# Designs tried in a protein design run: designed miniproteins, single chains, continued (2). Part 38

Each design is a single chain, and the fold is of that chain. pLDDT is the mean over its residues in the fold that is shown.

## One batch from the design tools (miniprotein)

Design m5293
Fold by ESMFold2-Fast:
Structure m5293 (fold): chain A 94 residues (1-94)
Amino acid sequence: KKSELSAKLVGHVLGFIGAWLDGDYEAMAREAIGFAEVAKELAKLGYATEEDVNLLKRVIERLEQALAQHPDNEAIREALRKVKEALEIVEKAV
């Protein structure tokens, strides 16, 4: 279960970076949400690390930058909300 979740986490992080570089904000939001859900699951299972906290913070920074440039983008706004919720849970679990 841990190795499966870790693989999914890496996949979402790479997808997020790719979407960011491509300017695909819809894909960026979807990958960020996927990353947040996997990070929460890792936290619930006691597998979350300080590195996961740092990654969540970096994802939030990029989503905030994207939202500043595209303030009406609901997908980015929802992704930012979900990633911030995941950060609170993961920080408490680490």
Scores: mean pLDDT 83

Design m5294
Fold by ESMFold2-Fast:
Structure m5294 (fold): chain A 55 residues (1-55)
Amino acid sequence: GPVDAGVQALLDLSTLDGQKVTPAQRKELQAEARARLGGLTGEQIQAGSQKLLNS
């Protein structure tokens, strides 16, 4: 669901610095994750963040 998509987008953003990707690929992945987050409400993003903090 939307909360799970938000959690995944936050995880993807948080792990990008550790991945062996090109600068162009990193920029595309960041843009994709931001687009997914932009489709969510602030409440959904906050709920996703709480799931990550409790993991």
Scores: mean pLDDT 64

Design m5295
Fold by ESMFold2-Fast:
Structure m5295 (fold): chain A 99 residues (1-99)
Amino acid sequence: MTPEERERRESLIVKAIKAIKEGNLDEAAQYAVEAIRLHPEATREQKRDAVLALGLLAYEYHGKEAAIQVTRKVAEGLGLTPEEMEEVIARLEKLYEES
């Protein structure tokens, strides 16, 4: 990754976080997908971890329904399977309920 690509990715991550805080879940998912796609060598495992992190952030600010919505949108944007998406949602619910 070039320094310019890194800066662009970091900017997109910040925009995604701000969009989540504002409740703009569609914009948050778009920025998150773009940021993750700037790392084309990311494994499916790393993509799931990134989706989980974003879902947890949405859960913190807007609760379970918002977390599921953003998780689904980002997972679909990244080409994750329905099964992988369900695994992330289950993990998200477990992690937040144990906190």
Scores: mean pLDDT 82

Design m5296
Fold by ESMFold2-Fast:
Structure m5296 (fold): chain A 66 residues (1-66)
Amino acid sequence: NAAYEAATRAMADAIASKFESLGETELAQEYRDAVDAAIAAGDRAKTHEVLYEASLKLAELQGKAG
């Protein structure tokens, strides 16, 4: 529903903003687009997988020199 979609997009935006702060603007947009595509497809499992993958990638980038 709209509330779920808004909440998941807000989470994606929060993660993407951290990617942008690291200079990874293209990667930030790719994850935003992937979340939007999964939501449009009605695939909640895929939406959660994309968010989880994005958070792992963010942790990897933050744990390294850049």
Scores: mean pLDDT 80

Design m5297
Fold by ESMFold2-Fast:
Structure m5297 (fold): chain A 60 residues (1-60)
Amino acid sequence: SLRQQGQQYLRLSQEYLKQGDEDKARKYAQLAADYATQWARSQGLTDAVGDAEGILEFAK
């Protein structure tokens, strides 16, 4: 699902950030945001714009 994929990418972003790999952290953060936004729109949450973590937690 879009929500599950977004959560997975967010976790990967955080793991790479802990490793000091900022390029991969940014890449996965962007993917998480894209999937979270698509999921939010599928739920009718058109005003849910922001960071991926906020979107995914708002909808929990």
Scores: mean pLDDT 73

Design m5298
Fold by ESMFold2-Fast:
Structure m5298 (fold): chain A 80 residues (1-80)
Amino acid sequence: HMIDLSGKSEEELIDTLMDLGARLVGAVTQRVAAEIELKRNPDNEEVRKELESLQAEIDRLQAQVDEVTAYLEKKTGVKF
């Protein structure tokens, strides 16, 4: 799940972070919708599996956001 950041410019890293951020927001929004559905239908095993898949995706995207942010901080000397 690691991204090769070694050859990327500051602008490319910011673009990558914006893309990952948008994907993370999308996944979190889908998780909220699935959580609402599970609360309405607690016996829905399909929704439980969807929540597990969404949580794994969120964890992966968050790790990538953290990685790109850390690389940007190191490259620019700026802390966010």
Scores: mean pLDDT 82

Design m5299
Fold by ESMFold2-Fast:
Structure m5299 (fold): chain A 95 residues (1-95)
Amino acid sequence: SEAEKEFERLADEHVARLEQRLDEIMEKNKDLPLEEVKALIDREVAQEYLRAFIDIYELAKKYNVPEEEALVFHQRLAERMQEIADKKLEEYKKK
């Protein structure tokens, strides 16, 4: 459906933006202690989580998707974003 395509596009855009911003943080902060880099990553994930929440609920209203379904979609997207952040942090630890 058109709704499914727009939700998939939205999820992919948020994931791509987060990954790009995390890569920038890691590159600029190579000399910072792990705890400080983690704090920067956590802040970026939180900001993207908020942006995704707004976008998902606006799209859900447009297609008359139940709020509970929008919440599940947002939770799945949040899990994807956290997995990316965790992977980037582990890569930083090995450096």
Scores: mean pLDDT 85

Design m5300
Fold by ESMFold2-Fast:
Structure m5300 (fold): chain A 71 residues (1-71)
Amino acid sequence: SNSQKIVQGMADIAARGVMRLLDEAYRLGIVTEEEARRLREEIERLRKAGDIGGLIALGVELRKKIEEYLS
């Protein structure tokens, strides 16, 4: 349905944003290689489920860690 396509599109965009935040956290040494791998798997599961709220929550957590590191 059109509604399902919109939800999936929003989840895909959110997942891309969260993946970029994860890549930055990894480059800064905030997360280990193993943690980054597990988080990539979690982001993909949330994306496939269309869990936009879960993706936003994870993105907020990662952004907070990056901001605290850079402050």
Scores: mean pLDDT 89

Design m5301
Fold by ESMFold2-Fast:
Structure m5301 (fold): chain A 89 residues (1-89)
Amino acid sequence: MEEARAAIEAYAARLAEIDPELARRFREAALRAVEALAAGDEEALKAAEREAARALAAARVLAGADPEALLAATPPELREAVRAGVEEA
């Protein structure tokens, strides 16, 4: 999972320039997703993916992303989390 950890660190560093709290939430959720994937815990993985998606969506809207475009590009299982992130922004 070296590539996943590197991607998480890179994304969190960029998100911190927008909002340090959203960066923290994203990093924590993304690390939980890596742990859940390694453990084969599907429910923990889904929960972590939703929280990471929510934090990322909020940060992207704060950075000027179109909320409707974000929702349209989002898989159905993550749409509720992305919508919640949009509302937080």
Scores: mean pLDDT 82

Design m5302
Fold by ESMFold2-Fast:
Structure m5302 (fold): chain A 70 residues (1-70)
Amino acid sequence: MEEEIARLLAEAKALYEEGLKTGDAELLKEAVELSAEALRLKLEAEGKTEMLPKVDELLEEDKKAIEEAA
């Protein structure tokens, strides 16, 4: 679980860095989606499944922020 979460976060970080470097909103959105997946796994592992809908809400907010910044 922790190893999978770490891998997803590492992939998200790489996509964020590339997206910021190139100005590619699609890469930034993909990075946010991977970060959300890692957060879902972390919350599930911690028994905080009631917070999973909040992760989806935050993901939509992040995607909107990326779109508005582009």
Scores: mean pLDDT 79

Design m5303
Fold by ESMFold2-Fast:
Structure m5303 (fold): chain A 70 residues (1-70)
Amino acid sequence: SNEEAIKELKEELEKAFEELKKQGIYDLSTWQIKVQKIVNEHRKKHPDVDPALLTRAVNEFNVKMLDELS
């Protein structure tokens, strides 16, 4: 379902962000490349899910991430 696909995407984004933080990597370009790869792989797994919902989930995560870094 759309909800499960969004939850899985957010979990993958969270795991990737925590991994980069542990490595001391706070480079925006590295994060953007990582996100693009995750989103592309996720879209392949869930081709019937609305891409706009995935984009919204990424944007929501980025807002949360900025709050955590402040």
Scores: mean pLDDT 79

Design m5304
Fold by ESMFold2-Fast:
Structure m5304 (fold): chain A 91 residues (1-91)
Amino acid sequence: SHMAAEEAIRRAEEVAERLRQKADELSKTVPNAAKIYREAADRVEELLERARKIYEAGGPVSEVQRLADEAERIGRDAEKAANLAKQLHAE
């Protein structure tokens, strides 16, 4: 449904914004974690742009949802990797 595609895009937008905020917050204190968040944000933003183009063209809702799900997975993986980098920095 159009509603499901819009919701998926919104969730991916929230992931991108959160990753960017975390990268900015850590840029001066934990540069390695900031880099992980920035690279993840870049990848999520690319998927988000692709999802928006498909949605605007009236393409399949399933493809928009798939790209949004991939964006959420990238966000989760980045958070795990960044948390490990923070732990190593604290030593």
Scores: mean pLDDT 88

Design m5305
Fold by ESMFold2-Fast:
Structure m5305 (fold): chain A 95 residues (1-95)
Amino acid sequence: SEAERLRESAEVLRKAALEVSKKINEGDLDGAAKVLEEAADKVLEIAPDNPLAQQAAENAREMARRLKEGVSVSEAVGIVLRLIGDAEDLLLAAE
């Protein structure tokens, strides 16, 4: 069902947020960007036709690009919070 696809996509983003936070704390911005790119690909594989999933994947790809260009600590925190927010939006849409 669409609700199951949105819940699975939200879990992908939630797990990505934890791994991105870990990579940022280790100073591995390239690794954090890769986690975001892989999460975006998985979300689009799970829910390719869902506009919220498409937006979450686009957001993840943009955040990955910014991490590769270099970010401040406050911007890195903002990236993690945005990823958590996108996961929450997908969960709410699954109801």
Scores: mean pLDDT 87

Design m5306
Fold by ESMFold2-Fast:
Structure m5306 (fold): chain A 94 residues (1-94)
Amino acid sequence: SMAEEKERELEREQLEALVRMRLTVNGLPYPPESESHVEKAERFLELGDLRTAALYVAMALLEKGMPVEEARRVMREAMRSRERLEELIRELRE
């Protein structure tokens, strides 16, 4: 529905703001804008930043139409598990 699409769009904007805040506070460089959310997730996973990687995975899932509540659940799981992040990134690349 249009309401669900709008809810996903607002969540993506909120997650993007959280990423910007985290990078600024930690003095980390912002990833290239030319990179997809999946590529950005891979970058932060390689850096050992599971939380930022999980935020980008959530944004990619929302863009694929995953409901906000489900994307939030997956994000929380991914933040605590490198293996789960690697699995999700592989699935997103297909």
Scores: mean pLDDT 87

Design m5307
Fold by ESMFold2-Fast:
Structure m5307 (fold): chain A 98 residues (1-98)
Amino acid sequence: SLQDNLATYHAQSVEYLREGRYDKALEYSLKSLGYLGQILQRQRDEEGVLTDEDIERLLKEYLLAVLKKLGREYEETPDTTVDDLVEKLREVAEEERK
């Protein structure tokens, strides 16, 4: 299921992070984010349980948690978007590729 994939890939990303395999940790974190987005979108579309604001909040919380685990500080402001956090995560991934 999407929920099982989210849990599995998130757990793998944390394990790779502990092993110092940052390239794999980032790869699996992005896969986890993709599954999280799909789950939240389907819940909105099929059940109407989650608002757009709920989805954005949960995605931001996930991205901030990933950045924190990578040892990166991010100063969140009221204007911070999911896209801003995704761009920061990509920037971190590019730094690790060097």
Scores: mean pLDDT 74

Design m5308
Fold by ESMFold2-Fast:
Structure m5308 (fold): chain A 84 residues (1-84)
Amino acid sequence: SMDEEIERLVDNIVKLLKEMKDAGESRASMVVVARYALREAAKHFNRKLSDEELERVAEEVVDAVEAGDYERARKIILEFLKKE
């Protein structure tokens, strides 16, 4: 289902960013990767977004991952992808 596909994609993005954090990647590098992943996810689910919204959401997701709050990171991405 679409909900299962969204959940899997959200889990994959959070996992990728966690692996980057654990590898010692910079916040700037993580934001670039998060922005790319969120843009591709938005295209896949036919979600229109501005570059400014994408940048803000990417930074919020990375900040949550750096804080170790993976549940918050998942919620931010999920709300972003499900927003009408």
Scores: mean pLDDT 84

Design m5309
Fold by ESMFold2-Fast:
Structure m5309 (fold): chain A 100 residues (1-100)
Amino acid sequence: SLEELLEEIREIEEENIELLEEIYAKAKDPLMKQSAKLLIELEEAAKEEEDPEKLLETEKVGRNIALGLYEEAKDPEIKELLKEIIENEEENIEKLEELL
C-alpha cells in the first residue's frame, strides 16, 4: 500500500538524519557542517510529505546535494557516511519510481 511504502521511506529518511548528524558532529569544514544541517532540514520536510511525486523530487534533490558533498569531501569517514546517504536516497527514489 502507499501507507506502507511511505513508512518504509520514512524509516530510511530517519537513518539519513542520523548519518547527517554524525557528519555534522565529525566534520571540521564549516561548509560541510552547514550542508549537513540543510540536508537534515530537507529530510525532515520529506518525512512530512505524503505526495509521492513531490517526495520523489525532494529525494532527487537530496541525492544530488549528497553527491556534490561526496566529491568535495576530503575525510574518508565523511565520504563513507555520504556514500551510505546516497545509497539510501537511491533506494527511496527506486521505491517511488516503481509506484509512479
Scores: mean pLDDT 88

Design m5310
Fold by ESMFold2-Fast:
Structure m5310 (fold): chain A 84 residues (1-84)
Amino acid sequence: MSEIEKQIRLLIAQYSGLRIRYSGRLWEGDVAGALATLDEMISLLEQIIALLSTLDTPAGAAQRADFQRERDRLLAERARLLAA
């Protein structure tokens, strides 16, 4: 378990916390706050993807692909919220 793997695990934990905050803001009807939290989530995903890019392993490549799909999903969600 490398120092990079520990850093990725910490960022994933922070991302999970932001997901809870995002859901709460949507529940409260705080669209502006939800958008701000969504931008923070996208930024954390990009940091995770960048760190995973330093791992030249099949497992690292697979995990990177998973987070890239999640980022693309959030970017599409952000576009829909802005169009509404």
Scores: mean pLDDT 85

Design m5311
Fold by ESMFold2-Fast:
Structure m5311 (fold): chain A 98 residues (1-98)
Amino acid sequence: MEPPLYVGLIELEGLDPSLWEQAKERLRELAEEAGVDRFIVDESNQAFLFLSKSEETLLELFERAIEAALEMGVPKVRVYLGKRASDPLELVREAEAA
């Protein structure tokens, strides 16, 4: 029996490549501040993976990450949540620049 480990995935659609390093740094800072167990960068898909034993920690991180991404000019942000490593990731938030 594995304890519940929550998985968060954030995809930054349409991010300017010149802002990628800034986005990585900002999301890393937010992950460290939120106290996630693992932070993983997917360079190929411009996506970020977060692992935490706390669903509340990931939900708070998602709100802050969406705000930060939209402020940076990311046109569209998609956020996925899974409740265990074996569970499918489900789209929980989608935000677009106005």
Scores: mean pLDDT 78

Design m5312
Fold by ESMFold2-Fast:
Structure m5312 (fold): chain A 69 residues (1-69)
Amino acid sequence: SIEEELRELAKVAEGEVKKDIEAALEALQNGDLPAAASGLREAAERAKEQGKYELAERLEKIMREILSQ
């Protein structure tokens, strides 16, 4: 599930990216899909700025899955 994938990513992420993923998880659990997608976009942009392109790509994929429902 999307929620399970985000929990796994939160375990391996660090700092602000981890916080952004955790905020997106909380938004998703509250049914706030726009807020969850926005949080993941911020997390992906920050991951790219840190050179973590694989993490950013996975976060963007999950964001797209949320928005395509």
Scores: mean pLDDT 84

Design m5313
Fold by ESMFold2-Fast:
Structure m5313 (fold): chain A 65 residues (1-65)
Amino acid sequence: SVKDALLKTVEKLSPKQKEYLKKDLEILIDSMKKQIATDKSMSDAEKEKQRAIIKQLEEIVKKID
């Protein structure tokens, strides 16, 4: 899964690289949340898929520390 692949990548990162990844993921999460809130063309099914991805990304961010 994307989550498992990302966690394997995180384990191989230096502390500085982990800091950059965490920052990038936080920016991505915020961007995705804004898109779900503002994108009137997105279907309910697509919004639910995006929310599931956001939850997985938030869980990964917590594990990077």
Scores: mean pLDDT 80

Design m5314
Fold by ESMFold2-Fast:
Structure m5314 (fold): chain A 104 residues (1-104)
Amino acid sequence: SKQEKLEELAQRFREVTDEAIELLKKSPDKKLADDLIRSVEGDRRLFEELFQKGDYEGALLHAERMAEKYRRLAEQSTDPVAREAFERLAREYEEIAKELKELL
């Protein structure tokens, strides 16, 4: 049950972050989009590495920080496509942090 919930959480996180990356690829500013995609992929990699190691406390702290980061980026974004991508990322990291707190 707990293991199945953790696997479902990891799969949903991968799917949502893939969707956000696909949204960023549709941005008219390709250079800015490439830099943003690299940043998103780096943040995702760190979460997945902590999670895979069973460092759920570290994964939770990272998710909370990323939720704040992507909320700020969404508020500051003048590109509606980037804003939508950042809002989706913020919501997913917020939900993951909530679910991890309930499972720990």
Scores: mean pLDDT 87

Design m5315
Fold by ESMFold2-Fast:
Structure m5315 (fold): chain A 76 residues (1-76)
Amino acid sequence: APATLTLEAPSGRKVTVDTSNPEEVYRAAVELLLTDESIPVTRAIGISLRLMGLLLDGASGAELAEAAQELLESLK
């Protein structure tokens, strides 16, 4: 299976992330959260902090990408 997942913001903006590196998944998710104008800055910061906690707890890139997408879906 390909080591990639697509993250989708409420605006429909998409970013494909390589799940082999959790730090790159975190960076891409935070960039999407902070640059998408449909996402309030306070929500973007809150989600970024939750994802940081998962990264620091040793979550895999796939787990982090799935958590990020679930949190993005909660903004719809």
Scores: mean pLDDT 81

Design m5316
Fold by ESMFold2-Fast:
Structure m5316 (fold): chain A 62 residues (1-62)
Amino acid sequence: SEELREKMLKRIKENQLTELNEEQKKIVDEMVDAFLNPKKSAQKARARDKEEEERKRREEEG
């Protein structure tokens, strides 16, 4: 089940995180989240596009 998979990955991540600093722990957490939620990963890519468009708009206005 998906729940079991999440629990196992979380346990593996916890063991791995003992050797990482706080910044690296955050990166690993994001990667694990993306692996468990592929749709969220696609949404993040689209958010990047939106941010780039907003950046260009601000440059045109400034």
Scores: mean pLDDT 64

Design m5317
Fold by ESMFold2-Fast:
Structure m5317 (fold): chain A 86 residues (1-86)
Amino acid sequence: SPKVNSILSEIASLEKQGKEATASGNGRAVVDLTEELAHKYLELAKLTSGEAKKKAVVLARSHAEFLKNIVREDEGNEILKEINKL
């Protein structure tokens, strides 16, 4: 699917940026990228099925729970709410 391929490309770019932000100690960028990754994995879960969907849900949940527990409780909770509708 062209949409799935686009999202996978965006996820790969965001993960690369996250590694660079972590290596440079840019905590704000790590948080911003984690929020974007949570949304992209949620979008991927909505567009996929079977094992691909299950993996995307696990990754979306992990990133959303990080947001909830650190600095963006409301945003993390909204992403978790959308995951629970899948």
Scores: mean pLDDT 87

Design m5318
Fold by ESMFold2-Fast:
Structure m5318 (fold): chain A 81 residues (1-81)
Amino acid sequence: SLVEQGRAYAAQGKFEAAEALLREALAEAEARGDETAKELVLEELARLYRAQGKEEEAREYLEKAIEIAVRQLEEAVKKVL
């Protein structure tokens, strides 16, 4: 998994390699229309940027992940109502 390899490289301090793998995973999730995978990859990118002290970039990716999570919850609620 690209996400698992990205996490492994981040744990080793290889941030450029980790970012490249996570960005590729994001592109694959977007190409598949996989919102759940996209949300998870955006959360991993936020963690990666936070590990580097890049708080603004981390916040931006976290906000994108939250937007997807909220949209999925809204759609789930509509199906029950």
Scores: mean pLDDT 84

Design m5319
Fold by ESMFold2-Fast:
Structure m5319 (fold): chain A 59 residues (1-59)
Amino acid sequence: SLRAIALELIQELKLPDSELDHVYHELVVTKDALLNSGLQPPPSNALTLAKEIVRLSFQ
């Protein structure tokens, strides 16, 4: 599912496919930080929050 989210972000942000691994890595790190930091993110879906954080990082 994270790789699918990375592909969606590539399409939404109009990034080249060569950025897929970079976007995927940022999603993994962000998701793991949210889940392993002892915080409970609202909303409870860490994947959705990670996707939005990564999206904003490309603004």
Scores: mean pLDDT 74

Design m5320
Fold by ESMFold2-Fast:
Structure m5320 (fold): chain A 74 residues (1-74)
Amino acid sequence: PVELVQKGLEADRAGDYESAARHFREAYLSLGLPELARATEESLRAAGEGDEERSIEIALSARDLGVEAERKIV
């Protein structure tokens, strides 16, 4: 699951947002975190619509959820 998140980040850095979304969705669903998968999809949808500010806000919220999940796993 963590490896899939890293692959998603690599795809995002390369500008391949479709592959990034697929990797993030798969990783978060595998971790039992459907809210993170949904937030990632919403962030990418907002970016696609040109709403960069909303996309960033959703992405930051998703990262907060990811940090909380990581704390519980560790």
Scores: mean pLDDT 65

Design m5321
Fold by ESMFold2-Fast:
Structure m5321 (fold): chain A 67 residues (1-67)
Amino acid sequence: SLSAEEKQLPNGPAMTGLVLRRIGEKLLSRPLTAEENRQIIADAVEEYGRAAGVPQDVIDAAVAEIL
């Protein structure tokens, strides 16, 4: 479940990344590092882009901007 604050965020890839980050923090019982957080967002963007039929070179460029 998302908090009231998180529910106010726009729906989409950014929201998916935030949800995955929260799951990771809960499982590890610690805050994620900046590197771990970027990797989770990058993985989510790549998966979403492929599912949406975005060309691989465009996905790679977006991932490079996150990492």
Scores: mean pLDDT 67

Design m5322
Fold by ESMFold2-Fast:
Structure m5322 (fold): chain A 82 residues (1-82)
Amino acid sequence: SDLLRQLAQGVLAELKARGISIDDFLNDAALLRELLSKHADLVAQIIAQLQREKGLSEEEARLALEAQVAGEVLRLHYQEQA
């Protein structure tokens, strides 16, 4: 999803701006939730899309989003290192 990639790019940019390593990010669920709160409009749009397109509940969509963002941030980070 283009929205998911945009959200993951925003999260990765904030990690870089704060000097937070990918390893620290992956080991800190509270940090992920804090960073997602800074992109509340994008998060809301992706949750609404997942609910409409995949029939997920809000809770299921939020869990899927958290997992997908963490994976996409990791993927983007390693693409930049290549």
Scores: mean pLDDT 84

Design m5323
Fold by ESMFold2-Fast:
Formats: structure tokens, C-alpha cells, sequence
Structure m5323 (fold): chain A 64 residues (1-64)
């Protein structure tokens, strides 16, 4: 994947690990990715590319 997408994925993982003490990291990470995608799509329409990256990452987690 792109360098930017990888950085967003790693940051979301780090945040999820911090919030959930690693017991439900995947679930928390997926929720964070969906929230970020919605936030950028709604509040920052100029950042649709970033919203698309978050949505793609969330979709990949759901597929696995």
C-alpha cells in the first residue's frame, strides 16, 4: 500500500492499543477508522482523499 496509508494504519493501531489495553484492539481500530473516514467526509470535504484511505483500511479489516 501507499506510504501514507501505512502511516494512517499504524497510527490507528497505536491509538486503539492505547485505548483498549490490547484486549479488543481490532474492534477499536475498526471503529476509529470508520469514525475518521466519516469525520473527514463530513467536516473536511477537501480531504476526501484522506477519508477514502480510512474507509479502505476499515474495509480491509472487515474482509479479514
Amino acid sequence: KDEEQKKLDEEATRIAESMEGAENVDGTKLELLKIQALEFKTNEPEKQEVSDLYEELAREMEEK
Scores: mean pLDDT 72

Design m5324
Fold by ESMFold2-Fast:
Structure m5324 (fold): chain A 78 residues (1-78)
Amino acid sequence: SSSLLELLKKRKELGKEIADKLFSSMDKYKKEVLKKAKKTTKELQKLAKKAEEAEKRGDESTAFGLILKMSRLLKELE
């Protein structure tokens, strides 16, 4: 009778371990996606600000060059 109770206990423990591993993998993936998104967002914001400042100065060539850099960075997310 003790063997059946031990088997049921092991089954519950195994189920918890599987769930914990799945949640850990999902959390790791979420963290990696968020980290990449944050890095790209910061870089895009810096380039956008520089492009806006260049447009205000009438420096169309610099503004266009910065927009092209932003376009390349966005393509890296595809």
Scores: mean pLDDT 76

Design m5325
Fold by ESMFold2-Fast:
Structure m5325 (fold): chain A 92 residues (1-92)
Amino acid sequence: SRDDVVAQAQQAIADAQELIQELQRVLSQNTNPADRNIIQGIIQELQRRIQDVRDAIARNSSVQVLRDHVLDLEVTIGMARMYLWELRREQE
């Protein structure tokens, strides 16, 4: 149902916002310019994907369009989590 997809979208937004806060904390502690540039890029991409999902909800977009934006956000979250895992492993 549309309500189920909206609930999934809201959860993905919440997960992305938590991840942005974590990335901002890592960014504040990281002095490597290459890592800082990647982290800033990931934060910006997550923010863009959140906005796409919010706009799709606000415009009452089709369930398919909303699902596509939620999938794009979930993929971006997964990639960002993998980057954080690798970065933390390199600091061990």
Scores: mean pLDDT 89

Design m5326
Fold by ESMFold2-Fast:
Structure m5326 (fold): chain A 80 residues (1-80)
Amino acid sequence: DIADEIEKLAKEIKEELKKNLTEEQREKIKNLTEDSIQEEIANIIEEADNKYGSRSKEAIEEIKKKLAELGAIVELAKEE
């Protein structure tokens, strides 16, 4: 299940981010809005589709990784 894979990756990325949070990542968390999340999701999909071709296995894998990274940032933002 793609959702389960993304959730697992997001948890792993979240733990790594807690140890090595950069200034850029802190600013991203601070300025995170529902609109910015939707824009980032759209950009992730578009960039992967443009790079690998829409519906390709490579595009799907890239989208999963990038969505997991975004999910980790969103979870950190919820922790204040």
Scores: mean pLDDT 77

Design m5327
Fold by ESMFold2-Fast:
Structure m5327 (fold): chain A 79 residues (1-79)
Amino acid sequence: SNAAAAELVRRALEEAGAKPEDLRIVDTKIENGKITVTLEAPKAGLRITLTLDEKTGVVLSVRVEKDGELIAEAVFEPP
């Protein structure tokens, strides 16, 4: 769910010592009915990849990397 995705992102930011305002959108791709948004907080070494359903805006997956290492990942069932 979008709430679960938001909570995962919030925890990742808190653990990395970053704030939401430190996040910058660095890439956005629309492919096969999905939107993939990549956000970075460079000073924290944090990279977040969100995949959303283009029609509903529901988050389908979240991937969190710190300094190039995967630290958290979640996949959600489509609605």
Scores: mean pLDDT 83

